# Ledger of designs, part 44: designed miniproteins, single chains

Each design is a single chain, and the fold is of that chain. pLDDT is the mean over its residues in the fold that is shown.

## One batch from the design tools (miniprotein)

Design m1510
Fold by ESMFold2-Fast:
Structure m1510 (fold): chain A 65 residues (1-65)
Amino acid sequence: SVIDEVRAAAEKAKTVLELVEEINRIAGEKLSPEQRRKVAQVIAENKDKSKEEITKAVVAVLEEM
């Protein structure tokens, strides 16, 4: 699932920037343009937070899709 790929990206990413880059790559491959825009917005709103908080916020949005 997309959620499993996002969680795997969170485990591998060493920085918030690497996590954001991997989530955007996954979204580009698996999500519609509208869904991708929602994920990008949530990331932008949480950029100053930890990797764990960004991951939780993105997963929450994906679960509502």
Scores: mean pLDDT 84

Design m1511
Fold by ESMFold2-Fast:
Structure m1511 (fold): chain A 74 residues (1-74)
Amino acid sequence: MTYQELSEKLEQEYGIKITEEQIKQFKELAETAGIPYNENDDYVKAVLIYVKAKGYDLLEIPKVEKELKEELDK
């Protein structure tokens, strides 16, 4: 899946507008922080949806990932 395809899929399936540049920035931040990134992974999609829905900055990804993992483990 390309960044464009992921951006379009998120808009079509979830009604959330996330740009290709934001997806690229998320990947770069995740890779820098040592967090595995795969745009085909449902977990990555959930993180992007959660970030957009909460209005979080992409720099808060480690916090968002922790919160999302805690919710999914319930």
Scores: mean pLDDT 61

Design m1512
Fold by ESMFold2-Fast:
Order: structure tokens, then sequence, then C-alpha cells
Structure m1512 (fold): chain A 87 residues (1-87)
């Protein structure tokens, strides 16, 4: 539950950053907000089931120099959550 809450916070911040750059419709925002909780739950379950594989994928993503600032911030946050609570 703690991991799920932290992942949800990171996803909400990533969505807010995207919306600030390219605003969608009110209906698109409402749909995205409804998807964040189940996505956070699925992500937290993946962290618990395969922490080493997830860590490897995050490290690979962060090594990509073409990764956007928003994606880098999200990946760094996810790696911190994984390291702090599951490693």
Amino acid sequence: SEVEKLVEELLRRAFAAREARQPGSAEEKARAEKLIPPLAKATAELFEKQPEAVRRELDEALADPSLSADSRALAEGLREVLDRYLA
C-alpha cells in the first residue's frame, strides 16, 4: 500500500507535467485520472514480483541520453521507491 501510494503520486506528477506542456480536454483529463489508481496498483505489484528486473529496466531507461526530462524524473522517482521500500 505504501509503494502503491508513492507510485500513484509519481504518476500524478508525470501527468500534471504532460498536461502543463500539452493540455488535453476535460474529458481526457477525467479519463486519465481514473486510470492512474489501477496503473499505480499494477506497477506496485510488478515491483513486488520482479524487483531486480524492474531495477534493470529503470537503469537501462536512465542510461538513454535521449530520455525526456519528464520521463527521467518519473524513472528516477520509481527507482527511488523501488530501492527504498523493496530492495
Scores: mean pLDDT 80

Design m1513
Fold by ESMFold2-Fast:
Structure m1513 (fold): chain A 81 residues (1-81)
Amino acid sequence: SMEEEIEKKIDEILEALKKGKLDEAIKLAQEMIDEGVSPEDLILRLYKKLLELSKSLSKEEQDKLARNFWEVVDRLQELLS
């Protein structure tokens, strides 16, 4: 289903964020936007899943993941402006 495909791509973006691969995360996010996912919905879904993922991470990894997430959001907003 489309929902299952969206969830899978969101998981791939979160894995890229955990690894610090920001360019990869941006490319995946841009592909989803090009396929018709609104940037606002994508950011909201990523943020919700990031919060759940963060519960199982160390404080250092939580802080790194949050910084990487907001960096990707900022760069996406610049690309869409």
Scores: mean pLDDT 84

Design m1514
Fold by ESMFold2-Fast:
Order: C-alpha cells, then sequence, then structure tokens
Structure m1514 (fold): chain A 93 residues (1-93)
C-alpha cells in the first residue's frame, strides 16, 4: 500500500510539473486551471496520508491509462474522458 502511494505521488508531481511548464508557453484554459488545482489538491491529500486522496489518485491513474490505451480518441471517447475528468475535479475540490 505505501509503495503504491509513493509511486502515485511521483507520477502526480511529474504531471503537475508538465502542466506548469506548458502554462509558461501557452495560457491555460479555465478548465485546465481547475484541473491543475484538483491535481494539487489530490497531491496534498496523498502526502497527508488521506485515504480519499489515494482513491482519487488511483482514479486519475486509471483515467490517464485509458487515455494512453485509446491513442487518438474519437469525439465520443474524448467527451467521455472529459466527463470523467470533470467528476474527478469536483470530488477533489
Amino acid sequence: MEKKREELIKKLEEKIKLIKEKSEKIELSEEDKEYLKALEAILKKLKEGDEEGLELAERLEALLERQRATGVPSLEEYEELQRERKRLIEEAL
């Protein structure tokens, strides 16, 4: 369990770093800004040892893995992934 939490922390920190680096070159949309806040909230919960943070981080990892497995998503797949992302943001914030 502890090893899983540590790996999720590393992956989430790397994801946050990439989004912040992108924001230096391109202004983030309001949705992307909210997503970044949600990621930072999940990271904080994970570092605090919160079980809710672990569940949210695992759901995020599953969502990202689904995006990676899909490759270039269809419009319907993209909309489904966006809905799941919005749910994750609402639960994290």
Scores: mean pLDDT 76

Design m1515
Fold by ESMFold2-Fast:
Structure m1515 (fold): chain A 55 residues (1-55)
Amino acid sequence: TEATLAQLLAMAREAARGLSEEQVAAIEADVRALMAAGTPAHEVLVAIGRRVREA
């Protein structure tokens, strides 16, 4: 849902505080792609955490 996507993007931005604009954009793109693929919100949260750690 659009509301779930908005919440996940807000959480991704919060978790990515201190990263570059390019890194934040990459994480946001990954969140959008996972949601479009029907990935459960819980798995998207795990992916956000991994992306932030890798950055």
Scores: mean pLDDT 82

Design m1516
Fold by ESMFold2-Fast:
Structure m1516 (fold): chain A 85 residues (1-85)
Amino acid sequence: DVKEKLIEQLAVTMAWGRLAGLPEEEIRAIAERQLDQALKNSGIELSEEEREEILAKAEELAPAKLEELRRLWAEEGGPELAAFP
């Protein structure tokens, strides 16, 4: 499930960026570059519409991932412990 995996990975990246205090514009740029690299590395071809949908779904999922990271950060003492277990 390539699209689901990409959405989840990008959502975690967006959540991490928010946790780190980055501007939303910068987080979006990072996520877009990460998506481009993942597609190139996998040899997957997606339409511009599909790419936009993946980014939009990742952004929708990111608040839930951020809440989880903040909770784990409070329990474990740092974002580095929660971002990519």
Scores: mean pLDDT 76

Design m1517
Fold by ESMFold2-Fast:
Structure m1517 (fold): chain A 94 residues (1-94)
Amino acid sequence: SPEELLEELTRSLIAHVEETESDPELRAKLIAIIQEAARLIREMLAAGETDVSRIRARVRALVDALAARLDIPPERREELLTLVDLVVHELMAA
């Protein structure tokens, strides 16, 4: 199901951040952003949203705003936005 796939993708992304990000403060911020993005996707799916472009746009806007508020480095911010595009694409193609 999309919900089960979202849980697997979220767990995989958090594990990847835990293995690759050595800065504990940045690691915590990245994990928090991933969790909030997953929460928004779950909410939109529960509301019956099927428009990939709308899901992508709303999740990108949330991630972009959180990255700005948490002072995430620009390179990491771009990586997060790319991951949003990939996750939403994979989730909606399932």
Scores: mean pLDDT 85

Design m1518
Fold by ESMFold2-Fast:
Structure m1518 (fold): chain A 85 residues (1-85)
Amino acid sequence: GPLEEAAKKAIEVAKSLNGDVSISLEGAKEALEILLREGSTSGEVISRAVETLLQKGLLSLGNGGGRAAAMEGLREGYRYYLELL
């Protein structure tokens, strides 16, 4: 469904920006659900989503720029979700 396709988009974008970033499909879905509940992709909301995934072990960051890549991936996934509606 739209959430799964958006989650895949988030993972692909993050990986394209930093190959060391690993986001599970379930993690990407959970993060997008956080963004959807908030109705926002502000830096504060995306940072909270990323932190939640890190604490749950659903996201692994590489060195330097991994967090930024994950945040941008989630932002693009959210945008893509809205395009699928």
Scores: mean pLDDT 87

Design m1519
Fold by ESMFold2-Fast:
Structure m1519 (fold): chain A 95 residues (1-95)
Amino acid sequence: SMSDIERAVEEIQELLDKYAPLIQQAKENNDMDTANKLIEEVKKKVKEILLKFGVPEDEAEQLATIVGNLLLSKDATTARRDSLTYVRLFLEDHY
């Protein structure tokens, strides 16, 4: 349902608001060990949120991977925006 999509997106937004700035700081400090560890934590938590809202495991893993790649390759603001847009559009198209 649209209400479940909004709740899933809201929980992922809260997660990214917490973790995206920390990942950016680690990247700016050239601390890629910390950045990669935080990205893996975010991927795990994104997958857990999506599974909770009924997204199949393979799709949840794929979406978590996309979010992780955005956090690795882009600044915090862009990664947050693009991740939330991608997840929302995917969920609206499939659920």
Scores: mean pLDDT 89

Design m1520
Fold by ESMFold2-Fast:
Structure m1520 (fold): chain A 94 residues (1-94)
Amino acid sequence: GEAVKEEILKKMEEGYKKVREVAKKENDVSTAYTLLGILAKEAVEEIKKNEKKLSKEQIEELKRYVIDLIKELGKEFNIPEEKIKELIETFEKL
């Protein structure tokens, strides 16, 4: 339902802010990529865990939201486009 979607969105936004803060502090592309990979994995796991409580439309909205966050962080930290594409592909199976 909407409440489950909103809870996941909030968790992903909090995850984004934490990843961005740590990546800025470390100022290292490999660290930024590792943290982004963790964010992507946690997002996929949260969506799968709640799949029965979410409509297909809500799952697609969550996927788009997180993919946009990953692209934004990838651009900010100069992560190679091919590496960003690998992370995005993990969402295509949802």
Scores: mean pLDDT 85

Design m1521
Fold by ESMFold2-Fast:
Structure m1521 (fold): chain A 88 residues (1-88)
Amino acid sequence: DLDILKKTIDAYREALERGFSEERAARIAAGVYALEKHPDAKTLKLEDVLKEMKRLIDKAIANPDEFTPEEIEVLKRLKSLIDKELEK
């Protein structure tokens, strides 16, 4: 779970460095999360992936000792983008 979140943060950061918008970078990060967490899944609903990511992000923000301040900022931004998507 920690390793999966670290890969998710890295995917988001790399997408931003490549010039993608925050919304597109968040979708790329969600894809990386889904592949790492559910490698054998044939049918994943985006809503379920986003809800699961949000739960893990909330736990990470509550217990930030394993993360840098910069990583926590990325997780907070990802949570904001996930919340916006889930409200649609």
Scores: mean pLDDT 81

Design m1522
Fold by ESMFold2-Fast:
Structure m1522 (fold): chain A 94 residues (1-94)
Amino acid sequence: SMEELKKKLEEIIEKLKEIAKKTKDPSVKQLLEEIIRSLKELIENNASIEEVIKKLQSILTFLEFLASVTKDPELKEKLEELIEEIKKLIEEAK
């Protein structure tokens, strides 16, 4: 499942890049880019499943906060979709 986990992380990274590209708020864009970097580092450093799950849980909390405060309905929808994908990945990786 480590190979499958890495593939799912790469898919999440690509979705985060699309959200960042469409984001007009520079602060939100920077935070999304920092999340992307963190996920890339997990793949590059061959992080354990436990480390990946902990990082995803941290990112999930942050994305849920962003979704709750954003006034952009398109951004909110994309964040909520990504949040559900990350939740599923965490459950599958356990």
Scores: mean pLDDT 82

Design m1523
Fold by ESMFold2-Fast:
Structure m1523 (fold): chain A 82 residues (1-82)
Amino acid sequence: SMSLKEEFEKLKKEAEQLLEQFEQAVRAGDLARAQQILQQLGDLLGRMAELAKDDPELKEEFLKFGAEVQARLAELAAAYLA
């Protein structure tokens, strides 16, 4: 069985891949694809938050990662959508 930390790291890698796919979609002007990826990214972040809620170490890692994701999304929006 996968440990809670291993499941968290798996979801984190999937979120990083979705963030890269989001950048590719906004660069291409594919706003429909970008919206689909944002939904998938939101769902993954929600699952990561649920895994981390009762583990102080994972909660801190999640809050840091979530802030990094939000900063990157804001950067991409400013570059391609503003």
Scores: mean pLDDT 86

Design m1524
Fold by ESMFold2-Fast:
Structure m1524 (fold): chain A 93 residues (1-93)
Amino acid sequence: MLTSLDEDQELPAGATTVTARLVADRLSDAQVLFKIERDGEHVAPERIELRDVGAGQMEAVATMPALEPGDVVEAIGIDASGEEHRLATFRVL
């Protein structure tokens, strides 16, 4: 099962990377998506990298266009069954 290690967080305007941490029983079966909400539209990240940091923990690092005040970034884990699990929400101030 996917479990977030991060609380909901605030990011500064102009940030270009977001990191979400998760635990997965099977890291090879885990996928992570990042959704950027801007004025009711979804903006895709440029790149997502998954890193195994040991002990069943992963970091997902998304590279994005520069974030603007009021943007909301949602990190979502997808488990081996295809179910979505919300990992963290980042609010841009």
Scores: mean pLDDT 72

Design m1525
Fold by ESMFold2-Fast:
Structure m1525 (fold): chain A 70 residues (1-70)
Amino acid sequence: MVRRGTVTAGSGAVGAPMTVELEDGTVLTGVVRAGDEHLAALVDTVTGEGYLLASAAGLVVGAEVIVQQL
């Protein structure tokens, strides 16, 4: 399932923490393990869940993202 959200903290840089708030108010947190300015693999270090993040605007605070669970 593909979901929509907004980056609320961090960046798409490898090793950086990132926080994304989804449209339903769910907050995803994790560390970027792979990516560039527009695509990142985010891993929740507590649950081990992985997410693929995509943003046409770039992975910066305030950007809209598309989220796919890995």
Scores: mean pLDDT 83

Design m1526
Fold by ESMFold2-Fast:
Structure m1526 (fold): chain A 93 residues (1-93)
Amino acid sequence: STEETILTLKSLIDSHLSDALTALATGDRSGAKEALEKALDAAEELADLTDDPELKQAVEEAKKLLAAGDYKGAISVLQDYLGVRDLKRAVLK
């Protein structure tokens, strides 16, 4: 179903962003770039599937940051739109 596909894509984006953060923490910039490119691919597919203009704009901004070598900025933009900040609030309730 479309809902199952959306949940799968969100899970893939979160997993790839986690991999990118781990790679950056260990100084593996090539691994961080690869993980970010995979997260961006999944985010683009999600944006197209949901027709979400805000997510599409976030993907475009993240791509620009990645091209500039700002991997942390690219991760932050994607995390903001995927509600990673909302996960901590849900756990605290």
Scores: mean pLDDT 79

Design m1527
Fold by ESMFold2-Fast:
Structure m1527 (fold): chain A 75 residues (1-75)
Amino acid sequence: MKEAALKAAQAARDGNPEEARKYGEEVGSKTAGNSAALAAELGDPIGRQFVASLAMAGAAKYKGDEEGYEAALKA
């Protein structure tokens, strides 16, 4: 886990986005939506804020389907 996060950070610093994504995906699948912890392991506060912003945008788009959500709740 920690080794994969360090390899992802190092690949990103070396300008190798494909390798960074590969190791990041491996860590992400094991942390299961704990993107804040992943960003902390990278030691990158800008990356942490970026991931949080993407999560908020996704939630806002999902909230647009209020009728479907209410129908599911009432069964």
Scores: mean pLDDT 50

Design m1528
Fold by ESMFold2-Fast:
Structure m1528 (fold): chain A 64 residues (1-64)
Amino acid sequence: DTILLTAQGVADTAEAARAQAEAALQAQIDSLGPQWEVVDRGTLVLEANGVHQALVEALVRRRP
């Protein structure tokens, strides 16, 4: 069993947007509990007109 978790952040800086997205993603991972492990991660950061958006993802797999 696998689940793809995604989160996003929006801020005036790439660093702040990424931090927001990563914090939200980590909260989702923590809520699943110890039976789930992260097997892959991805990050995309976009910028337009001084607005930065970060999209983060984690593929989690159930432990045997």
Scores: mean pLDDT 85

Design m1529
Fold by ESMFold2-Fast:
Structure m1529 (fold): chain A 88 residues (1-88)
Amino acid sequence: AAARANLDALLDAAGASAEQREQFRAEADQALALLPQLEAEGRLTPEQARLIREGLFYAATSLALRGRRLTFEEVVAILREKRAAYLA
């Protein structure tokens, strides 16, 4: 529930349509299957892998793996900024 809400908030902030949201969810599921390998290879930090497993980076993981314009560092910065708001 919380992971889905965070993913929906991220996609909403990106201006995604309902169709695009379903596409991102499908791609995120495929990306999640690769996380154990990417973490073992050192391509993701333990923090990034944890956040992706919690659903916070689902769309970003999909975008990064497809070679889109968003980097993990850029998405981490955005989500850390949003997380700081939850801790205030």
Scores: mean pLDDT 56

Design m1530
Fold by ESMFold2-Fast:
Structure m1530 (fold): chain A 82 residues (1-82)
Amino acid sequence: SMLRVRADRSRQLGQSFRDQGNFVMSGQHFRGSGRSYERLGDYQSAIDSYRQSRDSFRQVDPDSPRVREVDQRIQRLQQIIS
């Protein structure tokens, strides 16, 4: 699936930017990966990617709206898989 290739690529980019200390780009790419896994119905991979996104955004600003937004997405997906 091209969507899975995209999701995996975005996850790898998120990790690469994190390794470089670029937490803004890391958070954006992990969030994109989460969204792609969510579209695939792969909710566990989506949650894992969103958690990585949240952790990266928290390194920049723990009070940012994007941290809250990603956390809300994690909570919704956890309810789906329960």
Scores: mean pLDDT 90

Design m1531
Fold by ESMFold2-Fast:
Structure m1531 (fold): chain A 92 residues (1-92)
Amino acid sequence: SEKEKLKQQYRDFIKERAELTIELLERNIAEHADDPELVERYRKRIENVKNFLSDEERIDKYAEELAEADLNGDVKKRNEILSKIDIDMVTG
């Protein structure tokens, strides 16, 4: 179905977004290797993103909610869900 196709696309999108976030944080660690406190903060951030990635049920739920909002043309709800995903990647 169109909903199943959109769910898979959003699942892939969420995972790619998380992986790009990890790559950015790893680059920041490399650039600040002489600052152990800052490196530790970035490592904790990477751990939170990895915790988010390990929660497949949460990712699947967000992908389904995004697909449903998209099919309904609900741009406001889509943006609210994307904001929740960003917050969850910060907190783990």
Scores: mean pLDDT 90

Design m1532
Fold by ESMFold2-Fast:
Structure m1532 (fold): chain A 75 residues (1-75)
Amino acid sequence: MAEELLRLAEELLAREAKSEREEAILYAAAGILRAAAYFEAVLEGASDEYLRRHLGADEEQIEKGRKMRERLLKR
C-alpha cells in the first residue's frame, strides 16, 4: 500500500500545473501522500533501510516510526 501512495504522489507531481497556485497545491498533496506512505510502511514493519532508500525518511522520521510501532505492539 505504501508503494501505491508514493505512485500517486509521483503522478500528482508529473501533472501539468496551469498556475503557481495549482503547482503549490500539487506539491502539498504529494507531500501528504508521501507522509501517509511512510507511516503505513512503518506500521507494516518496514526496515529502517527500506524507509531510508525507498521513502527518503530521515533519522528523526525513523525514530518516530520506531516509537509508534513500540506503542502499538506493547499492548
Scores: mean pLDDT 71

Design m1533
Fold by ESMFold2-Fast:
Structure m1533 (fold): chain A 101 residues (1-101)
Amino acid sequence: PINALQAIQQAQTIASAALQDYIEGKVTFRQAMLDFRDRLVEYLVKNQALSASQAKALDKELRKVIEEVDKLYEEGKITKDQAFNIFVQKAVEAILNATKK
């Protein structure tokens, strides 16, 4: 199984790919965040970093973060760059919490 540091490093790689799809006009900003969530959870389960129950909990937390960040962006309180950075930071925190002993 991969460790928490490897999970965080891969989360950053997946985040960059999702943001690139948005920049290229392939997806909406919200869809880029959802794609990040899907790819990250799949990666963590496939590499046995998380159990199925931990992956479900992470999925729920990331969906909550997407809704919160999307709302702040739509209300004009944060920029797209700030929204994506907040989302990735909270995703990293959720991974660390999910991978606790």
Scores: mean pLDDT 77

Design m1534
Fold by ESMFold2-Fast:
Structure m1534 (fold): chain A 105 residues (1-105)
Amino acid sequence: SAADLARRFYEKMREAGVKSLEEAAKNPELKEDVRAFLLHQADGLLEAVRDGSITREQAKAEVDRLIELAELMGADPKLIEKAREYVDNGDIEKALEVLREALES
C-alpha cells in the first residue's frame, strides 16, 4: 500500500540520518528510493484525479509538491518547467504525465 511504502521509505531515511524528503531527494544513496516513492505517489494521484476522489485544488497542491521534489533530485529543468505550465493551465493529468517522464529519465 502507499502507506506501507511511505513507512518503509521514512524508516530508510532515519537509518540514513536524513530528516526530510528534501534532504532525501538530494542524497545520492537514496535517489532510487526517492524516485520509486515519487513515481508511486504520482500514479496514486493520477488515479485519484481520474476517479474524482480528490479535489482539483488538493491535486494541484500535491502535484506542485512532487514537482519540487523531482527538481531537487536533478530532474530535467525543461520537463519541470513543462509540468508547471500544465499545472498553471489546470491540466493536472498532463502535469503528472510529464512528471513521470522527468522521474523516469
Scores: mean pLDDT 84

Design m1535
Fold by ESMFold2-Fast:
Structure m1535 (fold): chain A 106 residues (1-106)
Amino acid sequence: NEVKELLEMAIEQLEKALEILRKAKPGDMQAILEAEIQLGIAGIYIGVAEMLGADPRVIEALREAQRYLDEAIKLIKEGGSEEEVQKKLKKAEEALERARELLAEL
């Protein structure tokens, strides 16, 4: 199933962004750039999968993960607290876990 493969690739790119951001220090522009690239690639896979009729619940979970990762990037850029960044990353992780669970049931 090509749609399932696109969703798997999207999850992998978002998980890479999550791992990069977990290791990022405040103002780490290299980590920010690398994470933004992974998010951009994931966005392409999600968009194509959505157009091909992917399960809306999986799409919603992946879009939620993207939103929390974007929020984490903004906090790192602004010099936000480590606690606030980790909270956003935990929410992204929870959304990715939901996406994986939903995808496994399809």
Scores: mean pLDDT 89

Design m1536
Fold by ESMFold2-Fast:
Structure m1536 (fold): chain A 55 residues (1-55)
Amino acid sequence: SAQVLAYSQALKSVTDPVVRQALLQEVRKMNSDDSQRLLKELPPGLRNIVGQALK
C-alpha cells in the first residue's frame, strides 16, 4: 500500500531519534497485514527495531 511504502522510505531516511520514535508510534497504529508488509521492506537492523515496537 502507499502507506507501507511511505513509512518504509521515511524509516530508512530519518536520522533524528525523536522523529524515528514518532514514526514508530504511527507504525503501531497500522493494521497487522500492513505492518508485516512494512517489516519485509526494511533492512534487518530497522526490521528488528520496528518489530520490537509492534510487540
Scores: mean pLDDT 79

Design m1537
Fold by ESMFold2-Fast:
Structure m1537 (fold): chain A 70 residues (1-70)
Amino acid sequence: SELEELLEQIERLQAQLEAAAEANDKAGMQEIVEQIKELLKKAAELYPELKDDLEKQEDLLVENAQRLLA
């Protein structure tokens, strides 16, 4: 399913975000965060019924990324 593919891509990007954080690659972390945000927005547009769950995932991403980038 397209939704499952989007969620799998998000999961892979989250793993890449953790690797970039360990490498102290702040530029890479910012690029990955923006890619995840774009995928979450696309998923919310395609599946409005899942918007609340997707917004919760974006909030967690932003919180984690802000802690890592600080």
Scores: mean pLDDT 80

Design m1538
Fold by ESMFold2-Fast:
Structure m1538 (fold): chain A 81 residues (1-81)
Amino acid sequence: MEELRRLAEEVLRLAERVAELWAEKHRSSLSEEELERIRREAVERTRALVEKALEEEPERARELLERMRRVLEEEIRRLEA
């Protein structure tokens, strides 16, 4: 269980990083208030998905969290490029 909690924390950290990089990229086209709202909504959606995954069977929760981690890492790479 502790390993799943650590993985969930990593997924949430990556989601926050994606939201941060996306906001930086769109700073000139959106207001600070709009960027903050979108960032909060994106992170909250990811948190809900993480919580749902943790409520499933441990084996399935791990697979889902690892998939989410990979997707977010790909998004970070794309946004940093």
Scores: mean pLDDT 79

Design m1539
Fold by ESMFold2-Fast:
Structure m1539 (fold): chain A 82 residues (1-82)
Amino acid sequence: MTPEQRQQERKNASKASAAGILGAGFDVDSELLYRKGEFTDLGDYLKETGKILNEAAKGNLEKVEEGLKKAEEAVKKLNEAL
């Protein structure tokens, strides 16, 4: 509702994804990416997600790779929806 609350929810969802929960967290991030961001905002979302994921994966490069694959799938779904 409030723009501040929407930004908070977005950051919470990205944080959950970066915390190493790929399945459930990515489902939330996919909804967030489509509903709260336009296609132009996708770049910002990917940058932020990449940064957070890098922090979470300082010892888990495999999780970074999986997260990037899921992010690419989300991008393709978003392109189909647009």
Scores: mean pLDDT 52

Design m1540
Fold by ESMFold2-Fast:
Structure m1540 (fold): chain A 89 residues (1-89)
Amino acid sequence: SEAEELADEAAANLAESAEIALENKKTREEIEKLIDETVEEMTRLGKEAESSTPEKRLELLREIEKIARDTLEQAKKLAEEEKKKEELE
């Protein structure tokens, strides 16, 4: 179902963000904080989805997937900035 695909994609994006944090020692704390804030927001939206109509639940799941994807993009950017600084030193 679309709901299952959205949930799987959100989980995959968070898992990849966590792996990026593990690989990047200097930005790890910043990326971990970003993941924690994202998980809190996703948990809030998930609780709202449980009490919602099927249509509203799907909209909230799309928002959760988008938030997880945005978090991954930001984690990748932070990791790239760390690597560039290491290459210039």
Scores: mean pLDDT 84

Design m1541
Fold by ESMFold2-Fast:
Structure m1541 (fold): chain A 64 residues (1-64)
Amino acid sequence: SEEIEKLEKEMKEQSDRFAAAAKRKREGLANPETRQETIAEAGKEMLEASKNATEHARKRRELL
């Protein structure tokens, strides 16, 4: 289904976003002064990407 393919592409974009934020969070641990802010910001982005990916996965599941 073309609709499923579009959802899978959107899920991949959110997955890539999550991975990039996770990498930034991990690298941010190297600086104690900015660590808390970097972790909080990256964590929020990871959460949003995860929520978006889950929503797209739910839509994909509905299409079966």
Scores: mean pLDDT 80

Design m1542
Fold by ESMFold2-Fast:
Structure m1542 (fold): chain A 77 residues (1-77)
Amino acid sequence: MELAEEALRLAKEGASVEEIAEVLLKMSPEEVRRATLEALRAGREYAERVNAAVNLSGDERLKEAAVEGAEEYVAER
């Protein structure tokens, strides 16, 4: 899950949405699901940047994985 940690680290460091999207495109759907979940746990501002990068990627599989991660976060509440 190193790529999921990298995506969240970039979001926390204020990296561009384009830079985060480049990392996401290298990830599996499971890694994107985890990155989204961990970003939501870290804070809304980080989750917003990761979500923007997922949308910028244009990859439907990654978008579906991000939705699954968000649903898992909501279920924890």
Scores: mean pLDDT 80

Design m1543
Fold by ESMFold2-Fast:
Structure m1543 (fold): chain A 100 residues (1-100)
Amino acid sequence: SMEEKEKEKILKELELMKEKAERLGNEELVQFMEESIEKVKKAKTVEEAEKIYVEAFMKYLEMTLSDPELIRFAVELEKSKLKNEEAKKLLEEKTKEILE
């Protein structure tokens, strides 16, 4: 189904972020990615899965990047990939929290 394909894409992205966190030696970020993967597996809608992804992606940015310009660039790129409007709003809210 379309929902299954979108969920699989999110799971693949989370696995890649986990691999990057492992290479960085960031145990907290690895654990957060593992918990996010489990939550996405249990998600019933694209909205739920994308919101979980947004939380994980923003945690990844907060812990790996310090340049506000690079953070803004990464956020705009990911925002263009999201399908659900509520997930996009969550991304905007989390971006303000990190750059505040």
Scores: mean pLDDT 85

